# Designed miniproteins, single chains, continued (3): the designs that were tried, part 66

Each design is a single chain, and the fold is of that chain. pLDDT is the mean over its residues in the fold that is shown.

## One batch from the design tools (miniprotein)

Design m10279
Fold by ESMFold2-Fast:
Structure m10279 (fold): chain A 87 residues (1-87)
Amino acid sequence: AEELTKEVLEMLKLIAESLRKMGLSEEEVKELVTEAKQRLLEAAGLERKANPTEEDILEAAARLSEREIAVVMTGSAIRAIGRALDA
């Protein structure tokens, strides 16, 4: 559980780094990563927050199965990359 929770944070970091390498601004990267965090909270049945904290993400990850996390993270990555390519 604790290891899987850290892996979710690492995946969010990798998404952010990939978007930066694609030439997005820090504000655009922050917006897309925040959307991914909000999707994780929603999938876990938690209240959607404008600025999800690391603690919020850890709580969401603890409530979700590995498969549910993979589905949400994959969908969020595809959406973020799609937006980056359209920009």
Scores: mean pLDDT 75

Design m10280
Fold by ESMFold2-Fast:
Structure m10280 (fold): chain A 83 residues (1-83)
Amino acid sequence: SAEEERYAQIRQRLDAELERLRAAGLGEEEVARYRANLDEVFALFLAAHRAGRLAPEMPEAEKARVTALLTETGRALAELDAA
């Protein structure tokens, strides 16, 4: 679907940004961790989209996991911007 194509494009751009950060000195383990976090977030969103579920209909455990992954990724990006 168009939404799945859009998600794939966004992920591709994020992977490209991680490669730039890696070239700038971000560690291999950190790059792998952020990629894994993005993989999980996108998998959860795609599963919810295919099931026709909105965020409020998402199981609480999955919603908490998405929030935790986004918070971790956002914090890391903010720390890089501050450096």
Scores: mean pLDDT 70

Design m10281
Fold by ESMFold2-Fast:
Structure m10281 (fold): chain A 76 residues (1-76)
Amino acid sequence: SARLERILRRFRTARELGLSAREAAAVALEGEEPTEEELRALAEEAGLSVAEVREAARRALEAGVKEGLRLMQAAL
């Protein structure tokens, strides 16, 4: 799928830039709503479990939301 190709390209680029497999997986999933099959393909390429990939993406999203809320509070 076009989404999977985009995700894997982002993952490989992030790895080339020196990010860990978990960090690269989180970056690759940014703004994406992958299917279970696409998550498995990324997990296999990353050498991680699907659960580890989901956890990395969740932590990155939570960190982004927390920073966004902090900036909004500072602007009020």
Scores: mean pLDDT 79

Design m10282
Fold by ESMFold2-Fast:
Structure m10282 (fold): chain A 64 residues (1-64)
Amino acid sequence: AGVEVEATLLSDVEVILTDGSVIKPGETVKAKVLKETEEEVELQFLETGGRAVVGVSDVKLTPL
């Protein structure tokens, strides 16, 4: 839906974005929510422009 958030990766595994950038476990980054379902969230990360789909339980989203 295009809402800007702070996304904190709760997973113990790195997330590789569509542009090849990597988000590490416990890292907090600014992102835009593109799509949210019951099981997953699609995020576009503002610093790199890269995208990732992560499980809802694997990320903490805080609205900006």
Scores: mean pLDDT 80

Design m10283
Fold by ESMFold2-Fast:
Structure m10283 (fold): chain A 63 residues (1-63)
Amino acid sequence: SAEEAIEKARELARTAPTRGASAAAGMGVVEGEELLKQGDEEGAKEAAIRGIEGARRLVAQGQ
């Protein structure tokens, strides 16, 4: 669900080993929560997943 995806992004923002990864996950949370407030559950889920995927890529790059 969108809420579960946002919670996973929030956890990653707290635990990410790099500043860039933490910021990317945090952006996914902010965008996801905003879209969820607008009633866009699918967009909220996609935003959170995008943040999670961006964070994982940045960790792999040491950023």
Scores: mean pLDDT 83

Design m10284
Fold by ESMFold2-Fast:
Structure m10284 (fold): chain A 78 residues (1-78)
Amino acid sequence: MPIEVFDVSSLSKEDQEKIVDATISGLETLVELKAPEKIIEAHLEVIEKLIDQLKNEEIKEKAKKALEEAKKRVEELK
């Protein structure tokens, strides 16, 4: 690939959780700052790709639930 992608599966469980939490918090911040919908959608795609790279099933399930809740809050704030 021409662009190097950060492999989160090589990280500790704690670091994987921190990255997911930070990325989802970033989504909520973008909505609060009234970012364009295209930016919010692009950020959602990045989060979904990041979650797919997670190796731990518990973290992956928790991250998916948090993403769904964040998506719901984004729609409610519009």
Scores: mean pLDDT 71

Design m10285
Fold by ESMFold2-Fast:
Structure m10285 (fold): chain A 84 residues (1-84)
Amino acid sequence: MEELDKLLQELEEAVRSNAPVDKLREIAQKLKEVIDKSTDLDELEYARRRLGRLIRQTTNPEHKEILYELLGYVEDKIVELIKK
């Protein structure tokens, strides 16, 4: 959980500081790696909720694209774990 929380905090800070798209993509790639290794549905649902909230607070359209991609990745992983 600590790595997921840290990366989500870094993502939130990057969005708030209007960081370059490349920085968000770097953080997003690290988040995807953590998500791929997760088997904890509660952890993934937590990430999904935090990403949804961040998207609603984001005004930069390029940042929104990256965040929607990440949200879709988390949702796909949740579906994989729920489906037998």
Scores: mean pLDDT 84

Design m10286
Fold by ESMFold2-Fast:
Structure m10286 (fold): chain A 62 residues (1-62)
Amino acid sequence: APPQALGTGKTNEEMAENVRKALEKKGLPEEAEKLKEKMIAAKTDAEQSEVVKEAMEEIEKV
């Protein structure tokens, strides 16, 4: 769906898939599955942001 001016970006499922792919590309498949599940479970923008932050931190450790 096109982005709304005040609204929703990607769905939790789409964000989870993007996080998974980024971590798998860096050779972190276990972290990819863990953070995918956390993103799917996220209920707020703050929780989604924390999952993205964790993914970035794991990528930076490699």
Scores: mean pLDDT 71

Design m10287
Fold by ESMFold2-Fast:
Structure m10287 (fold): chain A 69 residues (1-69)
Amino acid sequence: SSLQQQLEQKRKELDEAEKKVLEYTAREKELLANKAPKEVIHEEMLKVAEATLKVMGLLVEIKELEKQL
């Protein structure tokens, strides 16, 4: 069904978004360990926050689609 195809597509987008959260979090930890400038650390923290918000949004969308099945 078209709903099932939309759900599969959103789950793929969620997997990619979760990978980005892990990637940015790893970079943040590396920057902190290497005592990078505060400005650089803050930029990476913002990327982690933005990617995390995207994951949360996709989870809400997936839950709403699942209710329609």
Scores: mean pLDDT 87

Design m10288
Fold by ESMFold2-Fast:
Structure m10288 (fold): chain A 97 residues (1-97)
Amino acid sequence: EKEFIKEAVDEAIKELRKEVASGTPEEQKAADLAIEYMKKIAEVPLEKIDDEVLRIFIELQAEASANPEKAELYNLTITYLNKIYDIFYSKIKERLK
């Protein structure tokens, strides 16, 4: 069922946005980037999600290394992506049982 995946993404986005609502502009920007990556992860087939997540983390780490002035933003994005993905995966795991 593809509908429960969309619901899991929407709930994870809502939870992350509530957490960063009182944060700094940089924290909100990092959360927005993490949300965009989460949407991309949700577009792949379930059996490929883990590979896509690993690919994105490698990409973000490379960007942080290549752009030291943006390293804080990319590191925050990785942190928020881990958080939003954990929420998403928890919802998916519960539904697949």
Scores: mean pLDDT 80

Design m10289
Fold by ESMFold2-Fast:
Parts: structure tokens; sequence; C-alpha cells
Structure m10289 (fold): chain A 77 residues (1-77)
């Protein structure tokens, strides 16, 4: 469901917010992506996921962002 995907993206935003290297940009893009998912705007969601991917230096967070983007049915970050 859209709510389950949005919730997963919000959990990624919380991980970004707790990162000691602090990626407030990445967290903000993840929250914008979650909002876009809830609205059914997958193009906007994927753009924000890509921006979060580029803004974070956390390799585990990058991997999880890419996995969510693939599950949205649009296979490219």
Amino acid sequence: SLEEVAREVEELAKIAEKDPNNSPEAAQHLREAADAVRKGDFDTALRHLQRAYLATKNPELKKRIEEVAKRLGEARL
C-alpha cells in the first residue's frame, strides 16, 4: 500500500536524522518523498529519493533508498 511505502521512507528519514554525520538535507528529501508517495506522485517521490541518495554519505542508507525506489516500480536512481 502507499501508506506502507510512505511509512518505510519516513523510517529512512529518521535514520538520516540520527546519523552522527548529520544529513538534514537527506532527511528533508526523504520526508518530501514520503509525502509524494501518499499523494500517488511517484515521479516526485523518485526525484526526492534520488536527492536523498546523493545528499547522504551513509552507505547503508543509500542501499535502502535504492531498494525503496526499485519497489516503487521505477528502477532508476
Scores: mean pLDDT 81

Design m10290
Fold by ESMFold2-Fast:
Structure m10290 (fold): chain A 60 residues (1-60)
Amino acid sequence: MEEEIDRKIDELAPQLTPEEREAVRDYARTLLKEGASLETVLRHLDAVAQTFRRRRAAEA
């Protein structure tokens, strides 16, 4: 479980600022503690990454 989340965050890290990376990691841990499934957590992390990527694309 933690390995999958850590791998996902590492994959997303180049798309995120250091502050955003820490916020995403904290968010993932909070969801797990509140009983969210691993699949739900990973889906939320994907959505967040897509949002940041879209914003960066809009800068161009």
Scores: mean pLDDT 74

Design m10291
Fold by ESMFold2-Fast:
Structure m10291 (fold): chain A 85 residues (1-85)
Amino acid sequence: SMMEKQELVNKNVELYLQVAADDPATAFSAAAKISDEEYELVVALRDEAGRLAETLKAVINAEGVKEAWGGKRMDELIAKYEASL
C-alpha cells in the first residue's frame, strides 16, 4: 500500500542519517537503498513528505555521497523534485 511504501522510505532515510553520523563511508551503502521509485513516491506525496524530501536532499548531498553517486545524478533527482512542486 501507499502507507507501507511511505514507511519504507522513512525508514531508509532514518537509517541513512544514523549511519552518516557514525560512518560516512557506510552511509554510501545505505543511500543505495533509496531508489528512483521510492523518490518518486516522496514526490507524489510531497505535501505530506516535504520534510522527508528536504532531509533526503541534505543527507544525499553529505560528504562523499554526492561524489560517489556522481554529483550530476543527485542534482538531477533534486531538480526533478523541485520541478514537481
Scores: mean pLDDT 54

Design m10292
Fold by ESMFold2-Fast:
Order: C-alpha cells, then sequence, then structure tokens
Structure m10292 (fold): chain A 62 residues (1-62)
C-alpha cells in the first residue's frame, strides 16, 4: 500500500494505492476548484509512483 499527498490551491489531497485500486480524498476543506486542483496533483503523483514501481519490476525481469 502506497500513500501520496499533494497540496494545491491551499487544499491537501491524499491518494492511496492498493494494487489496482486508487482512492482519492481531500484532507482539508476548500472550494470545488481548490479540491479539484489538489485531487489532480495527488493523482498525478500517484501515477508517477505506479510508473516507477512498474519500471523497477521490468528491471528485475531483465
Amino acid sequence: MTVVRATAAGVTAEAVIEGDKLTLRNLTPGTKEQKLAANLAAYGKALEVKKEEELKRLEELA
């Protein structure tokens, strides 16, 4: 299980990666626009973590 956090527009969002499942939540209150910005930032970081994990797996198979 991997947890990544990102702050954008004054709102903090958390992405939890559990295998193929990805869950997003806002940790701080904010407007709809602020929450969207924070969620996009957390999601982007989660995708980078998943990409790095996949690259590590491919390196071990080489």
Scores: mean pLDDT 79

Design m10293
Fold by ESMFold2-Fast:
Structure m10293 (fold): chain A 74 residues (1-74)
Amino acid sequence: MDSYPITPELVELTTQKLKPLLSEEQLRTVEAILRQNLGKTVSEVLAELHKVLSDEDFLIVSRAIREAVKELLE
């Protein structure tokens, strides 16, 4: 899981999952961070997200990323 690479498919699925959970402004911020980290691992991206998001938003986003990875590993 933590070594899974950030791919365009993972970004798209994660943003779809976050659309009902985050404001449009927060969603665009998260999408931008994910896209700038294409090819990096999920653990590296979670570390970057933790620096810029509140604890509450980080919990929401990290959960969505892990759910998206699960679906793509199916």
Scores: mean pLDDT 83

Design m10294
Fold by ESMFold2-Fast:
Structure m10294 (fold): chain A 89 residues (1-89)
Amino acid sequence: MLKILGNGIGVMENVGTLTREHVEILKENKVRILYLINAKSTELTIEDLDTLTSLRLIILEDPKNKKSKAFYLNSKENKEEFLKALKEM
């Protein structure tokens, strides 16, 4: 389900719930920037996100509602904000 656009840029569409299986796919592909489209929830913790050492940015997109928000994964606070935003969808 992961589409690689090149240079560490990945797209995941309609994942529903972002899981640890998705984390493994992102690690395997050394994704640096992720476009996460139509994700509605997550089971992930801060500790799960801390394993994504290559991932710098997640762009969370909801095209139906014309909403897009960027999360830089460079701090614990930003990781917590991402998880909260995804759980509140």
Scores: mean pLDDT 82

Design m10295
Fold by ESMFold2-Fast:
Structure m10295 (fold): chain A 79 residues (1-79)
Amino acid sequence: MTLEEEIEKAAEKYGVSKEVVRDVVDLNVTYGAAPPKYLSLEVYETLLKIRKGELPVEVLRDYGFSDKEIELVRDVLGV
């Protein structure tokens, strides 16, 4: 399956925007080497800390993430 097909399927599965899925996937694949296009730099730094186990994924609620977006982040980052 292509990366584009996987991003589309994840967006449909979690009911989240394709833009959020792409930024989270790109963050995970590049380990933060690629900057986000949609997410703020503050959220980006928070996601890196979550991936490292330094912060709980639930902190994303403070940045306006929905429960479904948090589920997506857990699944993609493996936390």
Scores: mean pLDDT 78

Design m10296
Fold by ESMFold2-Fast:
Structure m10296 (fold): chain A 108 residues (1-108)
Amino acid sequence: MIIQSPSSVTVPEGGTAVLTDTATEGTIKAVSWLLASASGVHGLTANGKTAKGARPRFQGSGSGNTYQLTLSDLEASDTGVYTSFATVELENGKIIIAAGQGTTLTVV
């Protein structure tokens, strides 16, 4: 299972938010992040890398059972629901895909 935190956060324009995934068992090998906003659904990162043409101010990092997405220089258009999809390797070598619960980000 993945625990995504926080469930909600409000940040001023130009501010920074950090979203965290924690695997309750196993090791996180990769995380993809999606944003659902008024403009639609957007892919943000895949496996710690920003997608080509995506916003360079969104950075992924992580090790072991923890992964973070740092969102910097936030704009009102970044308001929406951020959902993680993690690839987790269990102790028995089995690979699973787990979705986070979502984070509602509001930029004011």
Scores: mean pLDDT 76

Design m10297
Fold by ESMFold2-Fast:
Structure m10297 (fold): chain A 88 residues (1-88)
Amino acid sequence: SMMDQLQAYVDRQYDSMMDDLNSFVSEVLAKSSSSQRSQIQTVVFQTSSQMQGYRDQAVRAGTRQVVDQAMQDMQQVVTQTRNQIQSI
């Protein structure tokens, strides 16, 4: 169905963004103190919740316009998260 195709597209984009973010986080955590690790993990938890929200919104709406907007919002969240983690 069209919904299945949109979900597959959203899932591929979501997985790719999360894999890239998780790789970045792993590299930073390897160089981090216990205090920094706790702060970074809190940020990652919050980001994961936001990313899940945008993914669910995109799949639920089932329109290309909402999907494209959600992709932009997820990219912005990833960028903000990377900047926040680098400030820790």
Scores: mean pLDDT 87

Design m10298
Fold by ESMFold2-Fast:
Structure m10298 (fold): chain A 90 residues (1-90)
Amino acid sequence: KDILLELIKKVSEAGAAANKEASKNPDARPLVEEGNRYLNKSIAAFEENVDKAEEYAKKAAQILKQHPELAPVGDKLEEDVNKLVEKAKK
């Protein structure tokens, strides 16, 4: 429950950082939109299937990493998700 709130916070932070970068680099916007789709799927899946939530979040990170300016956002999201998944497994 607390882990889900922490995931929502980390995903929101990643989304905000990606949107800020897309405002500077319009060519990054399609990747940010695609990444956000997977971030939303990750949140929706987290309580039911942590492995599926992890897969969606990592796909979002991979999509963001396709643009050099978004790569740091993707790397941080991947790290944050790995830590939360370990907590969820207890």
Scores: mean pLDDT 78

Design m10299
Fold by ESMFold2-Fast:
Structure m10299 (fold): chain A 69 residues (1-69)
Amino acid sequence: MQMGIAGALRTLARQSPDPRVSRNLLRIADLIDKGYVPSQDTLQRIVDAARQGDSSSLQKIVDELEKEQ
């Protein structure tokens, strides 16, 4: 379910000191708002990567969400 996920990702983007991480989080939020539903593993990776500032993991997550559709 997408219970506030897009909103939570926007909040994480605001908290991120890395502009690449922030940009990727906004991209993921936009995809979710358009109806993409990430898996549980993908959601966990999003949060973990955002906390760690891992732009590479976020890039992979964006790619996975785009391939879902």
Scores: mean pLDDT 74

Design m10300
Fold by ESMFold2-Fast:
Structure m10300 (fold): chain A 75 residues (1-75)
Amino acid sequence: SDLERRREVILEEASVTVIAMGLYVLSRVTGDESLRELADEFLERANEALRAQDVEAMRKLLEEAKKKLQEVLKK
């Protein structure tokens, strides 16, 4: 339903935002400015998907953000 779709997009957007905030912190601790730029990109894409109510775009973004966080933490 439309209500279920809106709830899913909002919850996934919140998850992307938390990951982006983590990348900001990691950027500051490591001095890797590319992580800050990536966090900004993720937040912009999340905002676009939220405005469009695009569940598929938001799911893909969340999976991409999770994979990038895992990649950074494996160093």
Scores: mean pLDDT 85

Design m10301
Fold by ESMFold2-Fast:
Structure m10301 (fold): chain A 79 residues (1-79)
Amino acid sequence: AIEEAAARLREELLALGVPEELAERIAKAVSDAIRALRAGDSAAFNAAMQELSRAIAELPEEVRAAASRLAERTIRDTA
């Protein structure tokens, strides 16, 4: 479930032209956020969301909104 959602997100980010390193960082941050939400771990969730924000900030401006929407959708649908 989480692993499949993260893999799908990674593929969708790659299809948008996101570099592989950033796609992996975003997918990992999203999977970490989902695990933290399921565990009720606010500190881990905040750390994962900070890493997600850092990775997205490294993207070209043109794809940031799309990447953010994909990440948010994955967290919402999987958590």
Scores: mean pLDDT 86

Design m10302
Fold by ESMFold2-Fast:
Structure m10302 (fold): chain A 69 residues (1-69)
Amino acid sequence: GAAAALGAELLARMGERGLTARELAERSGMSVSTVNRIAAGERGASREQVRRLAEALDVPEAELLALLR
């Protein structure tokens, strides 16, 4: 599902950049718990959260927003 696809993409992008969940949380303005839950596919993310994560990962927001469709 969308949550699993988003989580997998976040883990891949974090690995490519050497970012921890804490660092991604700091960059995106989200809690570490929220980032961990999204990355694990335990929950979906709002469109606003997806945009913040895309900005923090330096990926086009449209690429991550497409995972919500």
Scores: mean pLDDT 81

Design m10303
Fold by ESMFold2-Fast:
Structure m10303 (fold): chain A 62 residues (1-62)
Amino acid sequence: ALDAALDALLQASGSEKAGREITAGINALRRGDPAAALRHARRALEVEPENEQLRRAVALLE
């Protein structure tokens, strides 16, 4: 389950606008903190609401 969310965040990581939040979400997943990853993914999605990979990451982490 977490591997699919990590993949979605990695695919979104080319975003210049949301890059900081995406990186923080990836790091949270790698240290085993999906709740923090969801918070960061939601913030990234607020910056880029049309980003399909961020929507997928949020859905997978919910």
Scores: mean pLDDT 80

Design m10304
Fold by ESMFold2-Fast:
Structure m10304 (fold): chain A 106 residues (1-106)
Amino acid sequence: MEEEKKKYLAKAAEYLAKALEAIREGRYEKAEEYLRKAAEYYSKAYDKPLEETLKELEEAWPALKAMSDEELARGIAALKAAKYLLSNDLDEEEQREKLAKMAAEV
């Protein structure tokens, strides 16, 4: 993966994790702000129109609000692990080990 694309995906994962944390706290307006930021970085990573990503977000919003506390916690942990892997130049073996360990911390 290209360094620039990895950087944008790491930022998208960071903001998506913050959005799920905001949903968990009942801060829906703040969650929408973070989701919009995540969409911006995701669109940059894949060279895709922001409008398209925002439409997908609007369609997913009711489902995100309906997530259980456990589902939100697992999602947050997975996104933090993804950000770590994208931000660090780890070899394939180290990436697998770290991802498995972080997923287990939910």
Scores: mean pLDDT 75

Design m10305
Fold by ESMFold2-Fast:
Structure m10305 (fold): chain A 63 residues (1-63)
Amino acid sequence: MIELEKLFLEGGIAVFGAVYRAYEEEKRFLERIRNAKTMEDLEKVKEEFEKWFREALKREREE
């Protein structure tokens, strides 16, 4: 189950990093996902990614 969750998170983050050209953030999140051993670890990564994503969307909206 955790492997499937990792696969989807890695794919989504990689696509997002490419679209927004946020390569350093992409690398950071991908590394944390690969090192995650529990769903709790993955949930923390998801929360941080969601926060960053909302901030990125807000910047585009304010432009």
Scores: mean pLDDT 70

Design m10306
Fold by ESMFold2-Fast:
Structure m10306 (fold): chain A 109 residues (1-109)
Amino acid sequence: MTPEEIIQEAVERLKEELSKNPDKAPEIVLKIFQEAVDKILELYKAGKISLEEAETYLLRLLDGVSRVVEEFAKKYNLSEEQKKALEDALTRGLIYAWLQLSIAKEEAA
């Protein structure tokens, strides 16, 4: 899979799963984000993309996922508390991405 395909799959899966299980939105966001992070970093560790490309694709993943989350929040008229839970899930996903990127950099060195 290419990084573009990984991001597209993550965005499409997120839209589907959020529509089916809106009550579990924070868990769904975090799970799909983490799975996509792992796939992008596997390409980096395999030498298929550079570190700069990995960082760029992780930012594109964040942008794509954030846009789906914003559309979901508007569509379902989420409360401020529900929006914060989604923002917290995205923050946890970002912390995971930073940690996994750091580990991958050490393994590549």
Scores: mean pLDDT 87

Design m10307
Fold by ESMFold2-Fast:
Structure m10307 (fold): chain A 96 residues (1-96)
Amino acid sequence: SARKEELEKGIEDALEALRKAIELLFEGKLTEEEKESFFSGLEGLVKDGAIDEKLLKELKKALEEGDKERVKKITEEILKQVREYMKKEIEKLEKE
């Protein structure tokens, strides 16, 4: 139980960091290197099946268009999919 609680806290900390990174990206507060690193990370999540490729494309478009409400909506959907993926991976480890 203690290890599961620690892993769940790690997921929530990671999701909050992801949300904050998208907010900073929208506000133009990330360097070019930080932007490239961030999008590389998201492409890794698509490759792993954690998020839909369509969501990443929609996020990039919403950021380019400066659509704050659309960025917020897409961000919450990304966070939901990442949380579900991570919880399924933890559950697999507990069943083996």
Scores: mean pLDDT 82

Design m10308
Fold by ESMFold2-Fast:
Structure m10308 (fold): chain A 66 residues (1-66)
Amino acid sequence: QSSQLQILSTRDSPISDETQRVVEYTVQNVGSEPVEATLSEPGARRPAREVVAAGETKVVGVGVAR
């Protein structure tokens, strides 16, 4: 199904260290319905899945082993 999600920014989380990198995705649902965000990074063992409510802006962290 079509996604109404916008990725507003990505950044390395300040909790990243020498053993793991955490990438923070700031996502906004610009639609009128809740949607499930599936976010992945190269090297992540599992994608992050989060429900973003209609009009919500949410920060989702994706962990990657270094």
Scores: mean pLDDT 74

Design m10309
Fold by ESMFold2-Fast:
Structure m10309 (fold): chain A 80 residues (1-80)
Amino acid sequence: SLEERWAALERRMARALVNGDFATLEEVLAEIRALLESQGRPVQPRDIQPLAEAINELYEGFISDEDKVQLRRLIARHLV
């Protein structure tokens, strides 16, 4: 289902963030983009800003400020 696919992407994203695996994170973001586009609309900046904020807030204790900047850049690159 769509919910199961989304949950799988969230698990992969969480694992990649904890491990500092930005290559896997980039792949997950590309899959998120493809999933959103499959819903019949292109991704807009407004769609990713809350996601980026939620990810940064969730992982504030786990990732460095430098990694947060890289994460925001990856989200912007693959979802915008």
Scores: mean pLDDT 67

Design m10310
Fold by ESMFold2-Fast:
Structure m10310 (fold): chain A 99 residues (1-99)
Amino acid sequence: APSPEQIAIEAEAALITMQAELARRLARRGDGEAAAETARRAAERAEELAAKTTDEEAKRHLREAAEHLREAAEAAAAGDYEAAVRHLEEAREHLGRAS
């Protein structure tokens, strides 16, 4: 059975994934400021989760997700919604591999 710590990490990863999906929907409708802010907060949470994770492969995927979430935030703030959506999809792939 998974430990209480593992359950907490998986729950946080799921919340970050939901934030990435929200940012993607905001970017697709042209809401660049809201998409950028949502992606930025998701990136901060992903980096914090990486710091708490002892599994090196999961930590690597969480840091890759955080970088893509930061790039998505910058793209959304610049009005490049196609680039923002691509980075959000990459972040979600890495979040899935971290769990």
Scores: mean pLDDT 87

Design m10311
Fold by ESMFold2-Fast:
Structure m10311 (fold): chain A 80 residues (1-80)
Amino acid sequence: SMEEFEKIKKEIDNLIDEFYQKLKEARERGASPEEIQKLFDELIKKINELISKVKDPEMQRKLKEYANKKILDKLEELES
């Protein structure tokens, strides 16, 4: 349903925003590459768990594309 899609999309937005704040804090304190990788692994796991709740394969694909783009946009913000 469209309501399910919008709900999962908002939950993805919240996960990525939370991840971004954690990543910034980790970088500021000089966290190891291993710790940074664990933050990414946790984010991807949580996003995949959310998307798995959607039954429509096309909606799953669109949510994955949305999440990937949002993550890339946030990583670009860290480079600037």
Scores: mean pLDDT 84

Design m10312
Fold by ESMFold2-Fast:
Structure m10312 (fold): chain A 78 residues (1-78)
Amino acid sequence: SMEEELLKILKEIEKLLNEHYSKLSPEQQEEVRKLLGEINELVKKFFEAKKNGDEKAMEEYVKELKKLKEEIKKIIEE
């Protein structure tokens, strides 16, 4: 399900942060925190779309969440 995919991505992000966040510069940590704010808003929008039966919006939010995970990975690789 799209909800299972969402939870999988969130677990992958959690793992990345547990392994790498404390080793990042203050500037990198600030960038990651901004992306986490966007992730939290997407998760809220996903469950609102689910409540409304808007499967297209749910798919788009999962896609955006995957993009934000890749942005976090890029910051960690710097």
Scores: mean pLDDT 88

Design m10313
Fold by ESMFold2-Fast:
Structure m10313 (fold): chain A 91 residues (1-91)
Amino acid sequence: MTEEELEKRLKERFAKYDKNGDGVITKEEFTEYLKSLGLENFEVKNDDDFEKFRRMLDKDGNGVITKEELRAFLESLGIKLTDEELDELYR
């Protein structure tokens, strides 16, 4: 996947996932988003991995992922996004 192709995919998928424009993504939307990025190697295959991902991405424990949590998670995977790219993903 090229960087330009990845950016295009992020923008196309963002329009589908950010229905509220509040900077929040549900766990289902986030799982689908990660798959669209080609991060298939990071599939949640067991309950412990799912629980750890959820806790890492949703510190409030309400099943909702904030922009800040998404950024931190992507950086932990070695994916760095600019503030503009993050804003595009959420709005």
Scores: mean pLDDT 55

Design m10314
Fold by ESMFold2-Fast:
Structure m10314 (fold): chain A 70 residues (1-70)
Amino acid sequence: SEIDELTKQLIENAKNTDLVLSDAEKAEFQKEMTPKMEKFNLSLDISKVRTEVQKLNIKLAIKMLEELAG
């Protein structure tokens, strides 16, 4: 499942805590996640998202919310 794939990526990336997102990657992430988060009345402060691990945690949390919503 997508949740299983994201969890696997999170575990792998947790071994490399220095993996930092570029400004371009942050912009793409914000564009992808903003409409999904707005569906749940959530907002994304992109300035607080610095690492790949943080990105994957947010993606996993939103995916879990989507699964719960049906």
Scores: mean pLDDT 77

